# Ledger of designs, part 58: designed miniproteins, single chains, continued (2)

Each design is a single chain, and the fold is of that chain. pLDDT is the mean over its residues in the fold that is shown.

## One batch from the design tools (miniprotein)

Design m5993
Fold by ESMFold2-Fast:
Structure m5993 (fold): chain A 105 residues (1-105)
Amino acid sequence: PEEARREAARARFAQALAKMISYATDEDVEKIQELLQKAMEAAARGDYERVEQLLREIVDTLVEGAKKAGMPDEQIDKIKAEMEALLPEVARDLVERARQDPRIR
């Protein structure tokens, strides 16, 4: 089912994010929070392309943080590829959630 597929994609993205965020600085976390806020605003407008672009910027911020913290390149490449593969489905999940509950922030 479409809903189960979106839920699975969200869960996988959240797990990858959790692994990477532990390497982020406070400045990186603030940037990610700003990008996430913009992504939620774009999702409320149904702007799939903008949501995907903003999520990609979040992934790039996490990757740079992990590289600076000394995470092995092979591990970074694997997690980045996994997160990037999930971006279209996560963007759809955010837009569908915003459509069903416009109070989501």
Scores: mean pLDDT 80

Design m5994
Fold by ESMFold2-Fast:
Structure m5994 (fold): chain A 74 residues (1-74)
Amino acid sequence: MLSPEAVAQDVAVLTEIARRAPEILEEIRAASGSKKAALEAAIGIDLAAAEFVYEDAPEAAREALETLRRAYEE
């Protein structure tokens, strides 16, 4: 298990990603080809890490992450 400090840090990172989710979605929508694929891969890695602490994230952050996940799966 991660230490409580590491979990708190990850939750803070997730909250920041969620706060920027609309901007990230716009960047993905504006991108094409290899740039789009690279951005989606990077977000996929972040979302996989986020899933580990998802239950501890604030509801608003989880909703934003789900919105980002759905957009990038489409």
Scores: mean pLDDT 65

Design m5995
Fold by ESMFold2-Fast:
Structure m5995 (fold): chain A 64 residues (1-64)
Amino acid sequence: SSMREEALKLAVEGAENLKKAGFPVDDEEARRSAARVFKNYLLDKGFSEEVAEEAAKRFEEELR
């Protein structure tokens, strides 16, 4: 898979794991904060700004 596909997979899996752990999915501020943390996590792993931003947006959507 491309780096983009890997980042999107991490976004979906990460969101599923948070929901299983009891994440407050109805809290908009909590979702935005978690997406920001996830974006920084991807940047620290060496993903590009563009890929990290796309994956963080998908992560926030999956937390709904």
Scores: mean pLDDT 87

Design m5996
Fold by ESMFold2-Fast:
Structure m5996 (fold): chain A 90 residues (1-90)
Amino acid sequence: EKEELKKKIEEAKEFLIKKVEEELEKQDWEKVKEQLKEALKNDELTPEERELVERMMKGKEEAIEAFREYLDSQPEESWLNLIKAKEKLE
């Protein structure tokens, strides 16, 4: 029951992290940094969102690490909705 759900959540997290890694590898890091810098100009960002973006700007490796930490901090309910949405898109 909960073991199967935890496994699906971990598989979804690793899938998303791998997709982000692949996209960052294909994109020019300087272009990504400029996009992140532009996002920091948004005064509507929460302190947590601003900290995440600032950490991502430290480098490609830091960006992946910060994203992994962000995913790990998400409540289980958020992951359930994401898994269900993915199943509907098949």
Scores: mean pLDDT 71

Design m5997
Fold by ESMFold2-Fast:
Structure m5997 (fold): chain A 78 residues (1-78)
Amino acid sequence: MAMTDTQLRVFALARLTVMLMLAHVVLQETQSQQAQDLVQQVLDLEARVEARIAAGEDPRALLAEVEEFEEQLKQQIK
């Protein structure tokens, strides 16, 4: 049984916020082109997810995509 759209939206956006904070920490410490690209990738994903949620797309599919990107980001940071 699905969670409410509001709950799924809050959960997805919260994870994106954490990823953006981590990307900014990496950028502040390294000041590399790779870190700048990483921040841009997170911002683009956030805007896309927010727009898709507002458009009534399936929030479960969007949450899965956010989780997949989070795992990729963790591998790049470590």
Scores: mean pLDDT 76

Design m5998
Fold by ESMFold2-Fast:
Structure m5998 (fold): chain A 70 residues (1-70)
Amino acid sequence: MLSQEELYKKTEEQIEKVIKEGVSQGLSADEILARVIELLREAREQGLPIKDLQDLYDKAHDQVEKLAAS
């Protein structure tokens, strides 16, 4: 089983991939964030703490806004 640190890192990498692919496909910020939320639900089921889930969501939201503004 993955440690919490390994699970956080894996989830963060998957989120970054989803954001990059979504922007490349011309998806809206809302559509990209919906995919991010799905990844966070999976991470929660695997035991990632709520505080880490919130941190990952906040980082993803900021990243999506910066890419949409560019």
Scores: mean pLDDT 82

Design m5999
Fold by ESMFold2-Fast:
Structure m5999 (fold): chain A 95 residues (1-95)
Amino acid sequence: SMDEKKKEEILKEAEEIRRQVDETYRRVLAFLDAQKRYDDGIKVRMLALAIHAGIHVLEEMIKKNKPLELIEKYFEEVKAGYRDFLAFADELLAS
């Protein structure tokens, strides 16, 4: 169905977000570790873990065949968290 296709597209995009979060986190952590900025390292780790947790919930919602509208709404929240994570990472790398 169209709903199943949209759920598959959401899963694919969520996996790409997970990959980008992991790559960005490793880069930012290496930068912060070199500068001994361990408190900032904890903060960026907490944001990355929150996005991973959000994607896990999204995967479980799809597995349990929750309504597409609810999945799409939750995915928008995951994407908002991802945008906040990227903005924070960029701020840290500029400091």
Scores: mean pLDDT 89

Design m6000
Fold by ESMFold2-Fast:
Structure m6000 (fold): chain A 89 residues (1-89)
Amino acid sequence: MKILILTSSEADLPLAEKLKKELEAAGHEVLAVVNLGGSTFEELPKEKQEEIRELAKKADLIIAVGGLAKKSAEKLSKELGVPYEYVGE
């Protein structure tokens, strides 16, 4: 499975890196780990929004780490039809 991991902030990166290693060990491909830096998706520069949409289109699943990433994943899921899963801190 091709997976995109979104993190809400830098504090979520250690958990995201652990998830990436576990998913890759299970035979999945992690396309990217993208840190939103404490921003909502709509607050990001348009170019970065497009980069994230392009990654999401290639993904079979979005994993959202933290509440801001969950909101972004919900939006992308509605727009692109890609399923998402939420992982709390």
Scores: mean pLDDT 84

Design m6001
Fold by ESMFold2-Fast:
Structure m6001 (fold): chain A 108 residues (1-108)
Amino acid sequence: MEIKEKILELLKKNTPEGIDEAVRLAVEHLDELTFEDLLEIFKYVAENIKDPDLRLGVFETLVALAVTKRMTLEELDKMIELAKSLPDPELQAHVVELIREAKRRLEA
């Protein structure tokens, strides 16, 4: 099973423990994950994880991993566009600002 598939299966359990393990696996295997894999994980969390605090923690980690992976400003803009599709306006605003802060750090 590919690392992305393992992460998605852990998220599918919809438990705090499963989410924590999925995040840990993403951190440990970041070199095996593409930008597209990170976006797919982000989209899954946005669509399927209903707890706003658990979702926020995963989004914060995914943005940090994107920065660590040295994603381009253009790739971060794609992540902002995906964040704008989030159904909760407050969560959307928070996640967009996290990515904008990451962009500012890369420009500095």
Scores: mean pLDDT 78

Design m6002
Fold by ESMFold2-Fast:
Order: structure tokens, then C-alpha cells, then sequence
Structure m6002 (fold): chain A 69 residues (1-69)
């Protein structure tokens, strides 16, 4: 279902941000344990901090909104 896809995307994004050195393993585990809305906000904030473009962040928001619908 959409919740499974949303959770899979959030986990994938958190792991990629750990590989990029933006998140610690502990921060990624905390995000995985959060409610989806809170996890989303933390992932998007980490992307902005990592220097992702406004267009890339907007694309991630659009994907998350579609998966949450």
C-alpha cells in the first residue's frame, strides 16, 4: 500500500543521507522510528542542509505527498 511505499522511500532516503555524511546512523534510526509526517520533515530538512537544489527538495515533497494520499 501507499504507507509501505512511503516507509520504503523514507528509509531509502535516510540511508542515502547517511552515506552522504549528512545524517549519522543514530539520526537515521530515529527518523525511521518517527511518524511518517515527522520523518518527512526531518528528511527534507536534511536534504536542504546537504545542499540539494530547491527543485530536488520540491520533487521529494511531491513524491511524499503522492505516497501519503
Amino acid sequence: GSEEQLRAWLRYAARELVKAGVLSEEEAEAIEAMPPEEARDRILAAMRKAGFSDESVAAAEAILDELAA
Scores: mean pLDDT 79

Design m6003
Fold by ESMFold2-Fast:
Structure m6003 (fold): chain A 81 residues (1-81)
Amino acid sequence: MDQQSIDRIGQSLIRMGASQDTVDRIIDLLRQGNFDDAARMIRDSLIRTGASQQTADRVQMLIRQGNLDQAADIIDQIASQ
């Protein structure tokens, strides 16, 4: 269960300004395999912090597919800007 990618997503979202409570909910959803709800919350957080709609939509798609590695890489790239 891709704990490393889940942890990376959480850390990057905190760096972007998401609250610990929001990150904890996202992590719980990802651990449950509830990728649709997790993807929606992540997309909303990315848009709120200034990511483009196209980038946020791509991250949502990757998470829905269970491709957490690629999603983590994109979120980390955004958080580093």
Scores: mean pLDDT 84

Design m6004
Fold by ESMFold2-Fast:
Structure m6004 (fold): chain A 86 residues (1-86)
Amino acid sequence: SVEELRARMRAEADAVIDEEIERWKPLLTPEQIQELRERMRAAADAAIDEAVAKYESGEMTPEQALTEALRKVRGAAAEAIRELLS
C-alpha cells in the first residue's frame, strides 16, 4: 500500500539522516548538527511526497521511488555540508 511505502521511506530516510549526522559529527558544532538534521528532514519530507506521487502515477516502481528519495536526502546532506564547512 502507499501507507506501507511511505512508512518504509520514512524509516530508511531517518536511518540515512542518522548515518550522515554520525559521519560529520566530528567536524561540526552542535548548532551545525541541528541545521544539517533540519535540512535533511525537510528534504526527506519533500522527496518522499514526490517519490510517492511518481509511484502512484506509474512512473516509478516502489524500489525506484525509495532509491530516488534517499538520493535526494543524501544530496541535501552534501549541499548542507558544503555550505557549513565553507
Scores: mean pLDDT 86

Design m6005
Fold by ESMFold2-Fast:
Structure m6005 (fold): chain A 65 residues (1-65)
Amino acid sequence: MERKYTKEEGEEAVKKYRELKKQKPSPIVENQRAFYLRIAKLAGVASEEEIKELEEYQKKVDEFL
């Protein structure tokens, strides 16, 4: 069952995503960025650019499964 996120939860997720974006790229950091981007998308606060980043990450994961 899909959890409903509030606008405030989505905005907090965007803040977490931006902090993670400042960190050195690694698989763990990329996974955490995708996690927060999913929350932002579900809350309706993600930008088109952030949605595209999430889709690119999902495509990358699907290619290795």
Scores: mean pLDDT 74

Design m6006
Fold by ESMFold2-Fast:
Structure m6006 (fold): chain A 57 residues (1-57)
Amino acid sequence: MEEEERILKEAAERLKQAPDSDTAMAIIRETADRLGISGYEAAQRISKLLAEEEAKA
């Protein structure tokens, strides 16, 4: 679903701006809640997206 990808991209962008680990964890939790998945799954998907972005750059 395109909405899923948008939410993940938004989370990745916010993680780049996060000054603290606490803020980063809050972003992951919010993303997991919005998608209806576990924090573990949200973290994995965001990590994969960031890795793909790095490979493209």
Scores: mean pLDDT 77

Design m6007
Fold by ESMFold2-Fast:
Structure m6007 (fold): chain A 89 residues (1-89)
Amino acid sequence: SMHEKLLKEAYEIGLKASDILFKYAPVSQIPEIIGKRLRLIGLYLDGDAKGVAEMAVELAEKALKVAPDSEKKEVQELLKRAKEILEKL
């Protein structure tokens, strides 16, 4: 279904954004990022497409603040797509 496709796509965006955060964020922020990734996983398992999309947007916005110039275009596209998914839910 469209709902299942959007849920999975938003989840994959959230995972990619959190991976970028783990790579580039200050060590002091890592516990918060772990907490957000665990929440993303929990929302996905609950089938909460809107919750997953909202968390994907939050993670992508955080990733955009820490990403190096070489990664910024990818992160901008992740953020744009997460927002588009959220608007459809």
Scores: mean pLDDT 90

Design m6008
Fold by ESMFold2-Fast:
Structure m6008 (fold): chain A 109 residues (1-109)
Amino acid sequence: MKELEEELKKIEEEILKLLKELEETKDEEKQKKLLEEIKELVERALELVREYLRLLQEQGSPLTDEEIEAHLEAIRRSVELAVDYALNKEPEAAAQRGREAHAELLARR
């Protein structure tokens, strides 16, 4: 479990870095590349969170498969909102949504 948490932290740090670059760039081609990189990191993070939550379920957590999937969808939506705010050059809103996505990735223990 600790190794999964460390990998999730690294992915989160990379996503936040890419979101900041997305906020700062005005180049549409660079924006497209950054969006693709963010999407790949988010999908990897969601796979790790699913594995983590299923390990908790196997250890006797009352989490259902439906609750796990709803949890993953909530994380995805938080990242999509952070991306939207970054594209609109709203740094405070983008940072806040990035923090919320981070909290959802790491805090639901």
Scores: mean pLDDT 72

Design m6009
Fold by ESMFold2-Fast:
Structure m6009 (fold): chain A 62 residues (1-62)
Amino acid sequence: MKDAVLAMLAALRGDLDEAIKLGEKAAEENIDLARQVARILEKQGHTEVAKAIREAIRKKEE
C-alpha cells in the first residue's frame, strides 16, 4: 500500500524512474491497489508509469 502511494507521488513530481520502481513493487504487494493507481496515472497522462505497473501485474498473474 505505501509503495503505491509513493509511486503516485513520484510520478506527479516527474521522477519517472522512482515511480516505475515503486509501482512495480506495489504490484507485487497488492495487485488491486496497483491496478487502481495505474488507471489514475494513465488518466492523468503518466502513461509510461501506468504501462510499467500493468506489465508488473501481468507478470505476477501469469
Scores: mean pLDDT 76

Design m6010
Fold by ESMFold2-Fast:
Structure m6010 (fold): chain A 120 residues (1-120)
Amino acid sequence: MKGIELLSKDVDIDKELEKLPEAKKRVEEAEKEAEKSEEESTEEEIYELLLEADIQLGLARMAKALNMPELAKKLAEEAIKLAEKAIILSKSLPKEIREKAVYVAKQIVVEAQKILEEVS
């Protein structure tokens, strides 16, 4: 159900980041690291990172629902780490693909940070 909420046409991801200072900081630090990084990656590798991040996020939601806060925290932190890596590596991609990948990564960071704040 959260996936349907996240895909709402009324969701502005940058506004959601403004509500979560820690998530905004993580995204901004990843974008700054991307500007300094000489590491290049393929579109396929970045999409694989985003898929893995989304799977970890889904598992974090399940762990939270099962009242397993330590597992939820570990899985949410892993989702953020994978999404941050996707942001860093996306700098080497064409603008249109990069913007889409960064948008998805930002969504994952926002939702994972919400889990971290609720289980901390």
Scores: mean pLDDT 82

Design m6011
Fold by ESMFold2-Fast:
Structure m6011 (fold): chain A 68 residues (1-68)
Amino acid sequence: SSMEKKEKIIEEGIKLGLELVRQGEPLLTAFNKVKEYLESQGLSDDEISEALKRFAERYRAERERERA
């Protein structure tokens, strides 16, 4: 379905951003690369905004696990 395809694109974008941060890229660079990827996949501004929020939440959760 269209919703399943969008979810896969969002998940791939988030994974891209997290991998870039793990490789030593600045968070802002990773954020911009995720946004650029999602825009290239044809997502709307609202869908990109929600995906970037999910990326930020997963990034924080990963950092909290590393510091726990």
Scores: mean pLDDT 84

Design m6012
Fold by ESMFold2-Fast:
Structure m6012 (fold): chain A 81 residues (1-81)
Amino acid sequence: MDAAQQLEQQGDQLIAQQRQLAATVGYGQALQQAYQQGSTLVLQMESQKPEYDALTEQMEQKFMDFLSELRAQKEAEEKAK
């Protein structure tokens, strides 16, 4: 229970930190760091999937949605000349 709650909290903190980073250094750099760190977090959550399947899937989807948003913003920046 505690480990799954810690992973969820870490995921929320990571998303918040990456949004802060995007505001400071731009979406390209934030996306790269989020992808690297988030992949590690998702793998850790999946290792607990048998115990916390629904919560793990929900958090994974939330993080993937965030990465998709960040990627779309980066592409919009690149298309703006």
Scores: mean pLDDT 64

Design m6013
Fold by ESMFold2-Fast:
Structure m6013 (fold): chain A 94 residues (1-94)
Amino acid sequence: MKKTLTVNLGESAEVEIEAKKGDKITVTVSGPAGSRVRVVIYDAKDKNKLLGMKVVAEGETATFTIEGEDGKYIVKVTHLAGSGSVTVTIEVSG
């Protein structure tokens, strides 16, 4: 599964994904030089149950492994620094 989000500076976007235990979520950020994005992944049923959190710079890729049960997860992306908008690509692979 592949999802793409466009996020303006200072904004957040969320997307729901379906994943199985052992799946990898790969997040890639494209945008203006100096862009930084905070990626938070949490259980769709319990927003206090964080799977992980990483800060990803423009041109970087972050990978998260689903250590939890099969189900729905929320990927929340916040554009922290830089200018304009970033394009965030979220891929789920098993």
Scores: mean pLDDT 83

Design m6014
Fold by ESMFold2-Fast:
Parts: C-alpha cells; structure tokens; sequence
Structure m6014 (fold): chain A 81 residues (1-81)
C-alpha cells in the first residue's frame, strides 16, 4: 500500500516536471527528467529500494540549484523509502 503511494507520487512528480520543462521550451531537461525518473520507478517496482533512494537523493542534489522546491519533494519521497 505505502509502496504504491510512493510510486504514484514519483509518477506525478515526473509528469509535472516533464510538462513544466516542455512549457518552458526546455526539451533537453524534459528528456533528462523522464529518463531519470523512469530509472527510479523501475527500481521501486523491482523492490530495489536502495537504488531508488540513492537515485532520488542524487536527483535532489541536481535540483537544489535550479528548483529547490522539487529537490525538497524528492528528499521527502526518499525519506519514506
């Protein structure tokens, strides 16, 4: 139950960010976000929580400079794994 909630939250965040970067005319960032979040989702679906948490933390560090709100959300998701 909690695992499915985390997966849905990661999917929502991915979709929100992809839409945001497409709207901002930044297709390279949209592509990067989609690819990286798909890796996180695959790890979560396979039960590889160590990899999923590590990827979320790395993504949060990247976003700290550009989008601190997104970085905070990523850290919060990682804390629940």
Amino acid sequence: MEKEEIIEEVKKLRDELVAKYKRDNNPLMAFFVERYFNRILKALEEGDYETAKSLLEKMAKIFEKYDPETAKRLKEIAERI
Scores: mean pLDDT 82

Design m6015
Fold by ESMFold2-Fast:
Structure m6015 (fold): chain A 91 residues (1-91)
Amino acid sequence: LKEELKEIAKRLIELIKSMEKFNKENPGGVEETIKSLEELIENLDKLDIEDALRSLARLAEQAARIAEAIGDKKLAEEFRRIAEELRELLA
């Protein structure tokens, strides 16, 4: 389970980095989200699974807002879907 969460976090980082348009227009916002995901990966083994799921879902929602702001509606919906799937694992 923790390995799957690390893989999801890595995929989120890759998807965020693929938003070249936003990297040029608002690099600070993208860098902050990537840093938070990297810190989550590093500390995942020290977190309760519920805390890890909540943090990852929050970061996915943040990535969705960034994608929405740059006009990438499809990517925003994909990030929101990931966040919802993570929240459902908490139920």
Scores: mean pLDDT 74

Design m6016
Fold by ESMFold2-Fast:
Structure m6016 (fold): chain A 82 residues (1-82)
Amino acid sequence: LTPEQVALIRETQARLESLEAERKKLIDETNAKVKKYEQELSKDPEKAQAEIDKVRKNLEDKLTEIDREALRLIVETNMALS
């Protein structure tokens, strides 16, 4: 491996670690929001469930974007190393 290839690998690893941290943060934040809305289910079950569904859908969409970016980085780095 050239020094430039080593630098690219290190940059990709740092970016993947950042994406993993963002993924975990989004999951934790969504779980906290869901827990809060679950406490409201006895007061207004339809409204609380609708909010839970929205935050879960938003999480799925954001996780899909993070997963696509991670895959893109892996593919591009592997191609550059070929």
Scores: mean pLDDT 86

Design m6017
Fold by ESMFold2-Fast:
Order: structure tokens, then sequence, then C-alpha cells
Structure m6017 (fold): chain A 92 residues (1-92)
């Protein structure tokens, strides 16, 4: 896989995590998608996106409270922004 392929996979997992949290899916399912996104972001060399994805997973591991879900969604959105920025830079 290329660096771009790893970023595209990271984005796919982050978008899936975002949709799952918005649909009220079990926190375990959202956490697993966020962890996979972090793994792909790290393989792409995007440490910031990986850190945000792992922070989202951390809040989901702490529990299914509305506050933890809101914080997880915030960090998922930040991770998506970092991945999208990296994809755009590679397409230049």
Amino acid sequence: MTKLDYLEEAKRYLERARELIRKGAPVRDVRDEAVMAAAYALRAGNEKAAEYALKAAFYLDDGPSPENKEKALEYIEKAIEEVEKAIEELRK
C-alpha cells in the first residue's frame, strides 16, 4: 500500500466511527474503528491524526456517557481534518 492508500483507509475508518457514534452504536464498535484509523494513520506517518484517533478511543474506553461520546466525536472530526489535509498535500 502507498502512503496515500494508508491515509484513504484511515479516513474510511474515521468516517465509519463518526457515523456509528451518531447512530448510537455500541462504544466498543466505535472504539475499534477509531483504533484501526490510528493504525493506518501511523503507517502513513501522520502522528497527529493517529493521536486524535487514539484520544477518541480513550474517551470511548472510559465509558458510554454522553460527555465521552461528545469528546470522542470531537477528536474523530479533528482526525478527519488532519487526514484530509494530508491527502490534499499529497495530491499537489
Scores: mean pLDDT 85

Design m6018
Fold by ESMFold2-Fast:
Structure m6018 (fold): chain A 70 residues (1-70)
Amino acid sequence: SELEKKLEEFLEKAKKAKTVEEHEKIWKEFQDWMTEKLDEGYVPSKEEVEKLEKFILEHIKLYEELLKKE
């Protein structure tokens, strides 16, 4: 699905982020994209919701690791 592809794409970008600022930019880009899709009437499937939950958890872990470097 488009959502699953985007989740994987953004997660790979987040893994490559070297700073908190880069990570925050990537997160903002994802939030903006998701907001636009939801606003357009996109309804994620149950499977896509599960993938989204996993993505959020991994994204938080990456953010916490970057914060430890500050």
Scores: mean pLDDT 81

Design m6019
Fold by ESMFold2-Fast:
Structure m6019 (fold): chain A 89 residues (1-89)
Amino acid sequence: MKEKIDEKLKELQKLSVEYQKAVNEGDFETAKELKERIDKVQKELDKLIEEASKNPEYKPYVDRLKEIRKKAAEFEKLIAETKKWLDEQ
């Protein structure tokens, strides 16, 4: 379980880097395909985390991972809102 979650996190990181490069290069067709793959991997990761959370053995790992993801999501939302506000000025 933990190994599967770690593999999905690495895959997500790799796809995110490739997505940023595609956007920066103006390759919006590749960026769209990568975004769809990112969304799929995120959904698979969320399901694995939910399944792992039911096992007491993985609870400390899952709790830490959920906390990190929650903070990362809050930070990304703040960045996105700030960029949107700046673009509107």
Scores: mean pLDDT 74

Design m6020
Fold by ESMFold2-Fast:
Structure m6020 (fold): chain A 94 residues (1-94)
Amino acid sequence: SMEDAQLELLGRYVEALREMIERHNITDPALLAALEAAEAAVRAARAGESSVEQAFDAMKRALAALSRTLGGTPVEAELFARLREIAREVRAAQ
């Protein structure tokens, strides 16, 4: 379904963001808090305890926090290239 595809997209986005943060040893408290909120929102949406829209809003806040911390860096560019690849793969699987 469209909702299932959206939840898969968000889950893979959250995983990609966490992997990037861990790989680069990023310790910015606001970015880490935003990532944890996005992870919790995706889990709650998957469990039917909240909306997919709330999970998208949390993910948008996490990406905004990343751009505030790493805006214009190669790390941000590599993450956004990976997010575009994930979006293409999820769309192709539909």
Scores: mean pLDDT 87

Design m6021
Fold by ESMFold2-Fast:
Structure m6021 (fold): chain A 75 residues (1-75)
Amino acid sequence: MSVEEIVGLALRAIGHILDGDYEGALRDARRLYEAGENKLALRIAKQVLEAAERDGAPQSVIDEARKLIKEIEEK
């Protein structure tokens, strides 16, 4: 994945969080994780978790955010 692609995914994830699209933000964070951008993916996933819990998002979103955080932190 190029630097431009990484920046693009990070900006998309931020946009998704601002729109309340936590599922979209988690997809972008997972793509960053798959690209080896572990710290950036972890930061986005944690921001999604905090926002989703505060906003009362579906439990499935909260569970997916926690799962991704755990996967990244295990490595």
Scores: mean pLDDT 84

Design m6022
Fold by ESMFold2-Fast:
Structure m6022 (fold): chain A 80 residues (1-80)
Amino acid sequence: HMEPVTRENLAEALARETGLDYREAKAFYLKRVEGKSVEEIARELGVTPEEAEYLIQKAEDKLASDPERQARVDRLLAQV
């Protein structure tokens, strides 16, 4: 049901609300919401699998260090 434009806008909104870089937010969204593998995320972002894994880890680390930021993510994802 999620259209490409809505998916892109949600990743952008996630970045703005959480203070994550767009790439970090996009990688996190693809993993947590769409359940994609590191290899699929790497192809989507045009990076290596190692870079995709690093972006996901960076996003998760930033969210783990800030409970208020994590709460904002949970609210955004509840709308999907």
Scores: mean pLDDT 74

Design m6023
Fold by ESMFold2-Fast:
Structure m6023 (fold): chain A 112 residues (1-112)
Amino acid sequence: SISLTQSPAQVTVAAGGSATLTGTVSGADASKLTFSWLQQRPGEEPRWVASLAPDGTVSVAPEYAGRVTISRSGNVVTLTLSDLQLEDTGLYTTVAVPPVVSGQGSLLTVVA
């Protein structure tokens, strides 16, 4: 079986700061997986943030361009958000394919 565990469970950061979120894959070779990070706010549709393909190709949503990096080292995928805005608050979930495996989410709260 494949699992994806996210850390931290929750983090609070001041606006203008940075946050690092990770997903760790177990039961599969992460080098063969495409990772995507999604942000969800209560009552809103999930928003795509960034993706990392097995060949190292990175794609980032325009609203996060220049503020987000996504990387993988071994079985750990990392999302780093910089220059944090209040609107970056939300539940961040990483999804790996194939097969589809989702993490439990990391709650980021950005405060003024």
Scores: mean pLDDT 88

Design m6024
Fold by ESMFold2-Fast:
Structure m6024 (fold): chain A 61 residues (1-61)
Amino acid sequence: MALSPAEARERVAELEARFEAGEISPGEFLAGVLEIAAEIEDEAVRDEILDRATARLLAHE
């Protein structure tokens, strides 16, 4: 039920690839990352994933 750190990172990487390809909007990317983060039990891994997503969004503007 909870995502492992490796699974969470893999799913975020898939969303990042789709966002970079222009397949999803910044809002859809953020929503997807928040869905993944909600399934992470480890707070440090959750924070890592959220920081990574925020850095990606900021890199576009």
Scores: mean pLDDT 79

Design m6025
Fold by ESMFold2-Fast:
Structure m6025 (fold): chain A 76 residues (1-76)
Amino acid sequence: SPLEEAKKEIRELAIEMSKLQKQLDEAVKAGDWDTAKKLMEKIAEIQKKIADIVKKYNIPIDEAVKIVEEAYEEEK
């Protein structure tokens, strides 16, 4: 269903966001502030996409949070 596909997209976006957050941590540790800024911008873009999907499909906030948390647990 479109709703189940939307939830899968949120999960995929959350996985991508987790990977970018790891890269951001490495950039900050290396003192690469230019790269860190670009990564922060990419993370913000993904957060906006997730918010837009949640709003469009009227997904409960607690359910959206659970999807993101589960994706982060898988990536560690």
Scores: mean pLDDT 87

Design m6026
Fold by ESMFold2-Fast:
Structure m6026 (fold): chain A 90 residues (1-90)
Amino acid sequence: MEELEKEAEELVRKASEAVSEGNLKEALELARKAIELAKKAKSIEVLVRAYTVLEELIEEARRRGDEEALKEAEELLEELKKKIAEIYKE
């Protein structure tokens, strides 16, 4: 599971970089992959970091008027909230 957590951490870092560069579509794809790997690793720390990246992505998408990125980021954030809640139950 250490490999999955490390890969998820790298993907979250890349997603954050993509947000800062304005590559919102790439940031979304990286965040989706990071969340999937973090779910498998049961890494709440990585899931929380992905949550923060999605919040930054939502703010950037609103600033740019990127409605597609905004919608996808909001949907992904809701999925992430649900998964974090499921892990807390275990």
Scores: mean pLDDT 82

